# Designs tried in a protein design run: designed miniproteins, single chains, continued (5). Part 12

Each design is a single chain, and the fold is of that chain. pLDDT is the mean over its residues in the fold that is shown.

## One batch from the design tools (miniprotein)

Design m16389
Fold by ESMFold2-Fast:
Structure m16389 (fold): chain A 87 residues (1-87)
Amino acid sequence: SFEEIKEKIAEVLQELARALKEGAPQETVDRLIDKIVELLKEAKETLSPEEAERLYEMVKQGVEQIAEATGAKEVADRLIKKIDEIR
């Protein structure tokens, strides 16, 4: 299940990067953020605390890299705050 959730998160992070690069509407960006949060909540419920923590850190690193590439620092800050709230 860890690898399945990890693959799904990676796919949604790639969609988020593309959406931000293409200047997608805020509604689209918000839906992608919510999908990532939902997957992390699933990880918290179904995986060990150690495995869930690895996914939290992977998402934080990924979204920081996306922010660096796209200039969307606000999106990275919002997602990181949501992750810290579910920890």
Scores: mean pLDDT 86

Design m16390
Fold by ESMFold2-Fast:
Structure m16390 (fold): chain A 91 residues (1-91)
Amino acid sequence: KLELLLLVHVIALGAEVFVLARQKKLSEEDVEELQALINQIADAIRNKAPFSDIQALLDQLRAKLRELGLWSPHLDALIDHIAELWKELEA
C-alpha cells in the first residue's frame, strides 16, 4: 500500500505549496505550472514510473520552488521523503 501513502504525501506537499503560493501572491501562470508538476508526479506514481523518472520530476519541482522563492528546508524534506518512499517501493 506504499502507492496510496505516496499519493497522500504528494497531495499534502501540493497543499502546502499552494498555501505558500497564495501567501506570496504568485501569478496565475506560476500556480498553474506548479499544479502541472505536482499532477505529473502523482500520475507517474499511479503509472508506476521508474524511480529515475520520479526523481527527475521532483528535481524539477525543487528548481521551480527555488525560482519562485517558495523553497524551504521543510518542503525539501517532504520532497526527499516522497523520493525515499518510492525507492522502497522499487526495492
Scores: mean pLDDT 82

Design m16391
Fold by ESMFold2-Fast:
Structure m16391 (fold): chain A 112 residues (1-112)
Amino acid sequence: MDAVLEAVLHALGLELAALAARYPPAKIEVRVYVDGEEAIHATALRPGQTAADVVKTATAVAEAEIGGHRVRVEVTLGFTDASVDTAAVEAALREALERALAAARAEVERAE
């Protein structure tokens, strides 16, 4: 399980960094569930921002079977800019999470 979680977190970090370059968030919240149990809950705020400054959110969820475990990832991005197209961000975030889980699965399968 540690190898699965490590692969998922590494792939998520890369995809979220790329997404943040396109849509700079004020808040990022990540939850990772393995076999229905919360393994990770992490929140990051941009320096100088608080949760109260967030006026829009975009949330996406993706699931995959990785190394014999059911992995679910939920990510919420918070924005201080009311002009942000949350539908476009949610679509991009969903694709990013699906790519991250596919990359993590490929890494775990190669390590076997």
Scores: mean pLDDT 84

Design m16392
Fold by ESMFold2-Fast:
Structure m16392 (fold): chain A 57 residues (1-57)
Amino acid sequence: MMSDEELIARVEEAYKIGLAEGKEAAILYLKIGLQEAREANRPKAAEYAEKLLKELE
């Protein structure tokens, strides 16, 4: 994943898959996506993952 758009799309997909398996899985996938976005210096993707995490927590 190279762009904010690609990372956001992946985070969204992982979040939806996680929700189908349960809240804890969704939180785990969002935390992984947030870490990847931060390491790639993709602030929009990181912000999106943080927003979804706050909605679940």
Scores: mean pLDDT 75

Design m16393
Fold by ESMFold2-Fast:
Structure m16393 (fold): chain A 75 residues (1-75)
Amino acid sequence: MAEEEARVAEARAFAAEMEALIAAGRTKEAIREGARFMAEKLREQVERHAPSEEFLEEAEEQIEREMAEVEEMLA
């Protein structure tokens, strides 16, 4: 279960960084980092389970679109 252990360790490290940003009053930066982290994890899952390259490309475009919307909301 090395992948699960690595995932838990990464999530814990990320949570600590998010807490530090929030404590420093950097809420918008924390939201941006959170969205980026979630996008990367979603990309990993899509790559592992994508039924086709076409599906993978569509998922990547959707993730990029949603990330752009997050940036617009935080502007």
Scores: mean pLDDT 76

Design m16394
Fold by ESMFold2-Fast:
Structure m16394 (fold): chain A 108 residues (1-108)
Amino acid sequence: MSPAQILEKLQAVNTKAINVKRLVEEKKPISEIKSEAGALLEEVQQIRDEAFPDSAIVEEAVKQIQSLLEKIIEAHENNDTEKQRQYLQELETVIRRLTLMALAEIHS
């Protein structure tokens, strides 16, 4: 995968993460949140599998993103606004870490 393709996928990941946060904050139906979360998970899995298949750090980040998306969905179903806020902040942190690490690899 080229550096330009990695940047394009990272941009898609960040856009979908913003959409997940917006849908949760606007209290949209769980079906819309699940759809956007699924699309986000597919993008980060493609980055892992196609760009960084041997990176333990990328694998860990993808697993954390999957876990956090599941927790966000559960918190939304339970109307747990405090946990929603916490998990959304953690999701942003993990995605930022993944982005910085991917950028470091393509410049190495």
Scores: mean pLDDT 86

Design m16395
Fold by ESMFold2-Fast:
Structure m16395 (fold): chain A 85 residues (1-85)
Amino acid sequence: IEEAKRLVEEMIEEGRRAAPAVASSLSTAGQVAILEIERSSKDKETSTQNLRRSLEVMVRTAEAADPEAGERLRKLAEEVLKKLE
């Protein structure tokens, strides 16, 4: 769980550096993702679905601003999901 939260923070920082114009949107979606990771202990299935949605919002937001940043965030999102298996 802690490692997954750290990866989401890395996604926020990567997006902020690569696409400052969307940093606020990425931070908001990232905070929702962290909250869903924390909730996974009570309802893992629902929290995982909500987490996937938040991570996808982050990837699409970054990709629209910078396709290369979007690809990097997509890989980080996959690692977040792996840490919760």
Scores: mean pLDDT 76

Design m16396
Fold by ESMFold2-Fast:
Structure m16396 (fold): chain A 100 residues (1-100)
Amino acid sequence: MPSLLEQIEKLLEEMEASTNPNEVLALLFEVLGLLTQNPEALEDPRVRELLKRMLEIVVEKAKASGPSHREMARGILEGVRRRLPELEEFAEELLAELEE
């Protein structure tokens, strides 16, 4: 099987290629599922950078889509801020961008 890093990279590529905001959210939840089963992966700066890029894509797609998608993105970012202290500051920056 591919490595965890390779799996996350492939999911990011699929997320970047998608024009469907619901598919983008589903792909992000798949990555979050992989990370909950492999918490040590977040110690790798490469994994953190991939997750940051995925969160940026979710915010970009939500801003383009409408209020319901913005609300879902806000909920995801609040969850990240509360559960992933390594990404707290980044999630707060994206929350500010989503509101503006």
Scores: mean pLDDT 80

Design m16397
Fold by ESMFold2-Fast:
Structure m16397 (fold): chain A 90 residues (1-90)
Amino acid sequence: MEEELEELARRMAELAIQGGLNPDDESIQQQGRQLEQQLAQLPEEDQQRILELAERIFLEMQLAYYEKHKDDSEENRQKLEELKKKLEEL
């Protein structure tokens, strides 16, 4: 059960990143809607846990991306610091 919640959280985080990179991609939007329907079938406790895990995973994935690209721009360095702060607040 916990492994399934972590898998759903990871999928949610991955779709959020992909959607951010390709906001007009209808296939990503459709996958997001399907995932939301799957979450709606779970107890509220599990839904909340998945959302909290997804937020953490999403921030960690973004942090890893900007850490690798921090030398590309000053904006990337500022984003990296913002993400570190958000992750510490979770």
Scores: mean pLDDT 77

Design m16398
Fold by ESMFold2-Fast:
Structure m16398 (fold): chain A 78 residues (1-78)
Amino acid sequence: MMSPEERAVLEAVARASLLLMKLTVEAKYSEDPERSERARRAAELLAEAIQAAMDPSVSAEEALALVERAIREAEELL
């Protein structure tokens, strides 16, 4: 069974992945070029954080902090 820490990371990654999908749609289909650009930047930030969090050299605590920070920063860009 996964550790509670590993589960917390996967749940955070799942939340980030849902937001990433939503922002990818916004970036492609928004009629506002400024909103489209902000959504693209937010999506890139989330994708980078998810990749970094999945690095096995990163601790579960660090991975969780990376993903949670990226979610906050992405929401601030919108």
Scores: mean pLDDT 82

Design m16399
Fold by ESMFold2-Fast:
Structure m16399 (fold): chain A 119 residues (1-119)
Amino acid sequence: SLVQQLRESSNQRLEEIMEEAENDPSKREEALVELHLMRETAEGAAEVLEKMLELGLGGEEEREMLKLFRELAKRAQEAIEELKKKYGEPSEETLKKIEEIRKEVKKMVEEALKELEEL
């Protein structure tokens, strides 16, 4: 199952990011950037999938994918909050990278949603 493979790979990646942040102080800001990318991408994918389902452009697999991405976004957010609580706020340079990720993912999602509305 594609959904099962994505769940397993996403869980493994999340664990790897958290372990690297715990064991290597130099990796903590990189970990925050990766977690924000994971959260923004998962939230964006969920928004597109929700719109597809509203338009009747999906079935059981898309509903399972939506559930997976919603769960992944929540887990990534919890991991972000844990790292910030343990290690504090990242540098201004890292905050700028996080903001650039948000803007880029938002543009991709807005483009995908526009294409779906034009169907």
Scores: mean pLDDT 88

Design m16400
Fold by ESMFold2-Fast:
Structure m16400 (fold): chain A 133 residues (1-133)
Amino acid sequence: SLKDEILALLEKLIEETDDPKLKEILQILKELISEVPNSKLEEFMKALGLKSAAELISFILSLIKTKLLSDKFFEEMEKYLSSKLSKDVFNTLLSLINSLLERIESLKIEDPVKLLDKLLNMINPDFKAVFTG
């Protein structure tokens, strides 16, 4: 399943990473994704035209990065996503992002945006260019 592919990808990244703060972020992401039904992850991926587990994770991390950089730009992204996603899938995604953000902020990382950029480059460097362009 898509969920199994995502969890396997995250586990591999945790094992390959020597940075303890990157490990903590990946562990948080793995825990929170494990609570999301596979059907909702598949609907989200399909609605946004994402092609892989790596692209889906990169998109979620990019939304968190956007929220950390600009509340206003994140609000515009929320409006866009609410127009493309079903209400149920949108609410699930928003809950996931808010839970991830709260737990990442609790880690008190000096530069969380820089750390998220490192994760994005490890997962799918090409996707970051597509999302930001």
Scores: mean pLDDT 82

Design m16401
Fold by ESMFold2-Fast:
Structure m16401 (fold): chain A 105 residues (1-105)
Amino acid sequence: SRQEIIDALDEKYRPKWEEMERRGAPELERLQFAGVAFLEYLVATSPAEYRAEARAALEEARALAAAGRSAVPLAARLHLRLVAALNPDAPEEWRARAEAIAAAL
């Protein structure tokens, strides 16, 4: 289920998140890590039609992180697009807003 995927990813990432908090990691480093972790969540939970895009974004985000570059804008843009697509019961206003923000990134 979706909850089982969330729980598995939380268990996987908790030790690194706690390490970064103890170390007082810079906000940008925390955001980069959160972006990569969120892209893994999107790969696992996305409908089949978006899974290839989510996987490509994850691979690009990992390459950017390895090169010392920020993956945050890529992760944020994909997140907003997938939030709109995966929440059909959300008010139309929220979906339109998410799409507009994603287009501006």
Scores: mean pLDDT 66

Design m16402
Fold by ESMFold2-Fast:
Structure m16402 (fold): chain A 80 residues (1-80)
Amino acid sequence: LSEEEQKELVEKSRELVARLVEEALALPSREEAIARLEALRRGLEELARRAEERGEELVAREYRELAAEVDALIAALRAA
């Protein structure tokens, strides 16, 4: 991917992850929300690894950052 294409993918990925987080938080149980977010975090980590393998450093960095944000949210939900 070009740098331009990577930046576009980063923006689209942020929008998609935000929507998936909102969907998870709308679930009726905290346990279900946490399970959905844990699956999302694992998916983001795998996408980051694959992007790194392809040399797509901007995309890899974004997926790592999004995974960290989801992980922090899981920790907050567990503490509440």
Scores: mean pLDDT 85

Design m16403
Fold by ESMFold2-Fast:
Parts: sequence; C-alpha cells; structure tokens
Structure m16403 (fold): chain A 64 residues (1-64)
Amino acid sequence: SAAENGRAAAEAIKEASGASGDLAGKAAVYATATGSPRAGAEMAERLTGVPREEAERYLAPAVT
C-alpha cells in the first residue's frame, strides 16, 4: 500500500510540476524513508518546483 501510495504521489507531483517522474519519484521515496511527508515535500519543491504545501498533501498517504 505504501508503494502504491508513493507511486500515486509521484504521478501527482509530476502532473502538477511538469517535471520528470524520476525527480517526483525521488521525493516520494524520501518521504517514505524518513516517515515524513513534510521532508518529502521540501525535496519535491527543490527538485520539481511544485509548492511544498501541495506536494505534502500528495505525499501524506504514502507515509505508513
């Protein structure tokens, strides 16, 4: 379930930012590795330009 939620979050970040799925996927992996959607969202903003608050909403379900 976490892996499926991480993939969904990466796709949402990719669509919101127009960046590559690889960059969005890295942010999703980081969120799950740290147990923090906030940390993942900060990485997503840095890598893709998506607003941190928006990315955090997408990443929250990926954190188990």
Scores: mean pLDDT 80

Design m16404
Fold by ESMFold2-Fast:
Structure m16404 (fold): chain A 95 residues (1-95)
Amino acid sequence: MLSKEELLERLNELEERVKELEPKDPDLSKKVQEALDYAKRLIERGDYELAEEVIRQAQVVIDLAEQALKNNNPGLYGIAKMLLDGLLDWLKEHE
């Protein structure tokens, strides 16, 4: 299991990547930031295992979105959005 410090470092790295995506897609970036904000709250309340899982899933969405934008691939971008919407729906059910 990652320490609190390691989880916060991963979260900060993903937040930096989201800021780089924001000028290209503000709507997707805002939604990814919502998932990262949820992970931050999980860390603050000591739920490190769930925080690690949320960070891992957000990482996948960011990786796919970056790849889709770099390659002008609307299909891959659609997959990233679907995964993000699924993650956010799942988080709402567990809040």
Scores: mean pLDDT 84

Design m16405
Fold by ESMFold2-Fast:
Structure m16405 (fold): chain A 65 residues (1-65)
Amino acid sequence: MKTLEEQVIDEAEKALKESKSLNDFRKKLQEILDKYAPQLTEEERRRVGIKLQELFLKKLDEESK
C-alpha cells in the first residue's frame, strides 16, 4: 500500500484536478499540509514540499494561460 508521503502527494494531485482556481487549490494544499505535516519526518516533509510546489506552479501556469 502507499506510504504516508505518497498519500499526501495523491491528495494534492486530486486537489489540483478538483480545484476551480489557484486560490481554491492553495486552500486545499494548506488543509492537506495541516493534516499530514505533523505525521511526516523532516526528509518526507522536504520531498512533499518540493512536489506540492511543483503542482502549485503547474496550476499557476494554467491560470496564466
Scores: mean pLDDT 79

Design m16406
Fold by ESMFold2-Fast:
Structure m16406 (fold): chain A 81 residues (1-81)
Amino acid sequence: SREEIEKLKEQMEKLLEEAERAVEEGDLEKAMELLRQLDEQAQKLGDLIRSDPNVTQEELDEIQQFLAEVQKRVGELMAKM
């Protein structure tokens, strides 16, 4: 559902922000665990949108753009580790 998609996006943004903070604090073990959880949430979001026949093309484009931005930020974060 749209509500489930929005909750997953919010959870992913929070996990990414927490991972960025962990890297800044030098807690690489915590950062790696948070990035693992982020990947699990990203997989759930991907599965959810693929299983929902009512997702519009505009919603798909928005979600794909969100996932691309998350992937970019994860790559930048991992480069700092």
Scores: mean pLDDT 84

Design m16407
Fold by ESMFold2-Fast:
Structure m16407 (fold): chain A 56 residues (1-56)
Amino acid sequence: ATIKVRVTNGNLALPDYAKIKSVEGDIVTIEVPSDKVDESVEYLESLGHEVVSVEE
């Protein structure tokens, strides 16, 4: 699954299962296992980042 995240704090700490696919300005596109999508969204939002989109 692919998640697009707007980085609000300039420091993006990712879980070990997440892979960066691309960076475009403040938007980071990451790839995560499909069973980790909900956990990844909650984690990113807990850090103050905005989840822009999720694509499976």
Scores: mean pLDDT 79

Design m16408
Fold by ESMFold2-Fast:
Structure m16408 (fold): chain A 93 residues (1-93)
Amino acid sequence: MKELAREKAEELAREAAALPEVGAVVTRKDEVVEYKGEKYTVDSEGRRGSAPGVAVAVAKVTSEKGETVVMAAVFNTDDPRRIVEIPEEDPAV
């Protein structure tokens, strides 16, 4: 998995902090991620990054309905894991 820039990891952490906990991390191909009651499968190995107190993993995922989205999973010791959908044009993908 490729590393994310620190600044990108911090941005995704701030965005995800406002979202519900989901407990999943998109870390490798064919991993299943549950988000908003739908199951998504990781299309290819994701990218990871870290900032002080936070870790982030980003991957392109496809739902059982065939929808493809980009997800970032954010976690640290104080905050539960959260998933945020990010735009496809984001270079972190």
Scores: mean pLDDT 57

Design m16409
Fold by ESMFold2-Fast:
Structure m16409 (fold): chain A 76 residues (1-76)
Amino acid sequence: SGRDYAQQAEEAAKRGDARKAADYAMNAGLAGSSAEDSTRAGRYGAKAGLQAGDVGSAMAALAYGVDGALRDGGPG
């Protein structure tokens, strides 16, 4: 579920795994997650990417979060 993807993105970020956090942000959007869940996943991915010095993954996570929010017009 989208909530599970947001949680997994947070856990990946805590481990310093920027790429995996970004992947979870993408999956949250693709799964039709709520705008809140997609935004949270993207935020965790962005923070992990910045902490790892991986600006590309950080920007990708933000883009995935925005894309997911735009795909879902309401609570998932």
Scores: mean pLDDT 73

Design m16410
Fold by ESMFold2-Fast:
Structure m16410 (fold): chain A 78 residues (1-78)
Amino acid sequence: DEGVRLLREAIEAFRAGDWERAQELLDQARQASPNPSENLQQALQYLSAALTHARQGDEEAAREYLELAEEALERELK
């Protein structure tokens, strides 16, 4: 699934501190997944929230949302 691949790459970019690349990959993942599963939709929403909080300097909230995004992605891969 291209949406899942792009979302994983977005999470990697986020962890590397490349928030511009993470946002670009997140937008591409959304475009690749016009009818996402509940788990994939949750992962996309949580990563979007993580990016928003990271840009605001809220490292704790950003980490929390990133973990939620990774958990949702793991559920999608089961």
Scores: mean pLDDT 86

Design m16411
Fold by ESMFold2-Fast:
Structure m16411 (fold): chain A 98 residues (1-98)
Amino acid sequence: MLELEIELGVLEIQLAVFAVSAEKAGDKELAELARELARLTRELVERLAREGKLEEALEVLRRTTEAVKEASKAFDEGDWEKAKEILEEAVEEVRKLL
């Protein structure tokens, strides 16, 4: 679906921007987590789409997008440890579904 492709692309851009911001702030681990989440989410979404599970793919994208928004808010507030925890939990959730 075009919607799935657009939402995945938007999430990847958001995570790429987040990674650059984290790296510029000196937090390479946070930047690596954002890049890892982008890679794993694409892999999962593409797998679910190939299996015809479009609703599940969209739900994964929406949950991951919410986690990225929460992590971005924590990062902007200076709570980088909370941002890492949110992204680590999102990575673990995606890995469990792979």
Scores: mean pLDDT 86

Design m16412
Fold by ESMFold2-Fast:
Structure m16412 (fold): chain A 107 residues (1-107)
Amino acid sequence: MRELADRHEARADQLEKEANTALEKGDYVKAAELYFQAASDYMRAAVTYREAGDFERAVTLAQRAQDLAEKMVKLGEEGKISPEMAEEARRLQETARRLADEFAAQA
């Protein structure tokens, strides 16, 4: 379990770095797509750490996913991504928040 969680977290870290690079280059759509993938992998890692009994790490990664979704929402507010992508980001943010709250209650 931990090895699988560690792999999801490592993938998410790499995707987040790629997203930050795309953002710096002004490729906002690519940055948003990569942040979405990173947030999804952080949430997968969080669920897997929870299954392994590591609730503190699970909470941390769910909160990290929420932070990435918030970055996408901000890009939408600035008109840098489509309203559809911004709405997806808001749904992702709410999902990650509920996941973090759930895991914190079990920690």
Scores: mean pLDDT 86

Design m16413
Fold by ESMFold2-Fast:
Structure m16413 (fold): chain A 68 residues (1-68)
Amino acid sequence: SMRDERAEEAGTLAAQRMAEQAEREGLGPGTGSARVEGEDVVLTVRAGDLVVEQRVSVDSALRFGELL
């Protein structure tokens, strides 16, 4: 749905910014992605061997997207 697409876009932008910051701090090559899982958005940030996953609600991701 359009709502899920916007939430995934907002989450992806947030994750990409986090990955870019980690790469600048010397943690290794950074990648950020997000996916919608039901009513949640799962953000994945990778930097070298480090992997972090954070789960937020779709509503929270949409609210954050309005601030970007």
Scores: mean pLDDT 82

Design m16414
Fold by ESMFold2-Fast:
Structure m16414 (fold): chain A 92 residues (1-92)
Amino acid sequence: DERKKKYIEVIERLKEAGLITDEQAEKLKKLLEDPSKILDFYEALAEALRDADDEKVAEVFKELLEKGLLTEAEVRLIATMADRWSVLELLK
């Protein structure tokens, strides 16, 4: 499943960067088991990032965009839900 693999890579990179916890990563992976829960996945990811460092979130999301692991639309949605204005600057 290319879609699931893509989002697992996103989760692992965010975890590696220290932006989400192991528990948050496992919750996100569980949501990926159900394709109908993609919006729930974005909401859970945004909540996990709410208190994360803005500069580091922007850095990692730029990397994920450049690798094609997230689209501009996905980054915009997640950043808006997480109130991450620094990440939205990447889309200008």
Scores: mean pLDDT 80

Design m16415
Fold by ESMFold2-Fast:
Structure m16415 (fold): chain A 80 residues (1-80)
Amino acid sequence: MMPPEQARAAFDDIIDGAQTLGLDKETIKQAVKTLLLTAGFDEEEAEEVAEKIAEYIVNGDTEKARELLDEALEEHERRR
């Protein structure tokens, strides 16, 4: 599984790509979902979290998007 630090680095790349390339919500959601699946989330959980994160990114709330990612990664590790 992808370590939380590596997941955050990959997530920053997604945010940078979204802002630089003007990615739509669906593209951002798919990128975040792929990241979460690589981090060990199941498909349903990854889709729900990715939807919320993508919404924050398209609204310009990148800080809240990062916060939600960190919370999701921590909660997932605690559920072992």
Scores: mean pLDDT 79

Design m16416
Fold by ESMFold2-Fast:
Structure m16416 (fold): chain A 53 residues (1-53)
Amino acid sequence: SAAALRDWLRSKGFDPSDAQVAELIAHADKDGDGTIDAAELAAFEKDAAAALA
């Protein structure tokens, strides 16, 4: 969920906006079920770090 993703990003020292969280979820949620699996989360971690740097 967006809340879990935001909490994860904050644990990494980022402070993402609502728009950034929504964009990252849309990019990571390839199956459209509203959840992010372990493989999607791993790919997303790299993309999120690049997007927020």
Scores: mean pLDDT 67

Design m16417
Fold by ESMFold2-Fast:
Structure m16417 (fold): chain A 83 residues (1-83)
Amino acid sequence: SSVEEAIRKVYEEENKPEELELILKLIKVTPDDVEKKVEVATLTHMILNLEKRSGSKDVEELLKELESLSKEAAKILKEYLEK
């Protein structure tokens, strides 16, 4: 899809293949709406990069926003973070 292609191009320059695969997995379980898929990808990117910088302090709010867009995407991301 065009959304997958755009996300792949952004991540090719950042050299984060594991993050890219996770984001692509989350957009596949998001409702078939381009805007919602882009928001899920953006929120996931923010959550993963925030965890690396400051720990989990603001992650809970971003996860709640993600859950409002896709409950399955939020569940998968929470399981990934609880490794």
Scores: mean pLDDT 75

Design m16418
Fold by ESMFold2-Fast:
Structure m16418 (fold): chain A 73 residues (1-73)
Amino acid sequence: MKVKSFSGEEVPAEAITKPLETAEELKKQGYSDEVVREARAGLAGAANLDENGRDKKTGYLNPVALFFRKLAL
């Protein structure tokens, strides 16, 4: 399944489940460096979100991480 990122590019759903490996694969498939950077940061951040969607360490809302978490769930 494909989902649209904040940049408007279609991103494979597996990018949400394997953030580090899939970010590298997205770059190989021709997605922009901005999307790859956004995916890596957002997907890693999504794994650290609490039940309220806030970062577990800082307590602040990360909109990129929240976006990818919403796509994963």
Scores: mean pLDDT 55

Design m16419
Fold by ESMFold2-Fast:
Formats: structure tokens, sequence, C-alpha cells
Structure m16419 (fold): chain A 87 residues (1-87)
């Protein structure tokens, strides 16, 4: 429904707001890709298994923007799973 889609878009927008805020802090404080990923995964409320996967991928990341891509991919996956459960 339109309301379900609106709620998913709101959750996605809020997650992006958190990521953008933390990315700015990471640049200002000189945080590593892994330190940024840990803070973002914790604030976004990912479970322990998802957080471990994000951190492993962040260790191999070449930039903060690659970590942002990883985080957005996991958010989109979680929101898709929530959408299918609401059918």
Amino acid sequence: SGEERRKLLEKSAKANEIINKLRKEAIEKGLSNVEFAERAAKELGFDDDTREEILKRAEEAQSLDEVVYILNSEINKKLQEEYYKRK
C-alpha cells in the first residue's frame, strides 16, 4: 500500500540522515573505515551478525564512500525483508 511504501521511504531517509551525520564526523575526526562502520552499524541498530559482516567488509573498503555503500545495501536489504513480511 501507499502507507507501507511511505513508512519504508521515511525509514530509508532517517537511515541516510544518520549515515551522512556520521560520515561528516568521521572526516572531521579522521576515523578509519572500520571505526566509521562500527559507529554507523551501532546507531542504525543492526543485529550482531549483520554488524560483523559490515565490519569485515569495511576492513577491505578503500574509502568512506565504499562503507556508505555497504551500509545502504544492508539498510535496503532489511527494509525489503520488512516490506515482504507486511504482505
Scores: mean pLDDT 83

Design m16420
Fold by ESMFold2-Fast:
Structure m16420 (fold): chain A 80 residues (1-80)
Amino acid sequence: SEELIKRVEKALELILEHTPEERREQVRQAGREMLETVKDVIETSGVEEGKKVAKEMLRTLAKHLGLPEEVIEEVLKLIE
């Protein structure tokens, strides 16, 4: 759904705010791929599966970037 996609975009913006400048382009590229993947999952499997995939992809990205657990939790709350 458009609402889930907008929430994923907001979650990616929060990740970008906590990302060092030199890694921001990497995060933007990963974010574009994530949005395409989530959209495809919504179309094939529905919004609830898209939400699960979005949460796992966002958690993986944030952990890879070494973001604090508090920030990771805030990112995931945006998806519900």
Scores: mean pLDDT 86

Design m16421
Fold by ESMFold2-Fast:
Structure m16421 (fold): chain A 80 residues (1-80)
Amino acid sequence: SEEGERARERAEEGEGGEGAAKKAIEAGKEAEKRGDAEGALEAGREAAKAALEKSPTGEGGTGAALSGIGSGIDGELKAR
């Protein structure tokens, strides 16, 4: 989707897994503000993927991934 693509591109700009997740979460919050529940959820999924992909060996990667998923779900509920 368009929002998932934006989240992925922002994640690529982030440094490491935590930075990548943060950038994708920001895209999800923008989707939430527009009332795009599906886009907010997709951005959360992209944040989780980026966190795990760029931090394969650490607690930070898993924590950032869970934060991304939680942010996506929260954004989906608030956008509705």
Scores: mean pLDDT 76

Design m16422
Fold by ESMFold2-Fast:
Structure m16422 (fold): chain A 65 residues (1-65)
Amino acid sequence: MDIELFEGLARMIASSLGLDRFEIRREGDTIVIELSGEPEKVKEAAELIKKAAKNLGIKVEVREV
């Protein structure tokens, strides 16, 4: 699947929700996303990002830091 499209969607979600930190890294076949900010916004971003990953067939791990 197009990982660049997923990364763009994840960045848009984080920006729209005003998160304090958003980092992406790749670990093998898994995309790791680290988020920080208001707990409710982080939870909302994590759910939207996981949904996007599922729709695109991408393995994702979302971590609150």
Scores: mean pLDDT 82

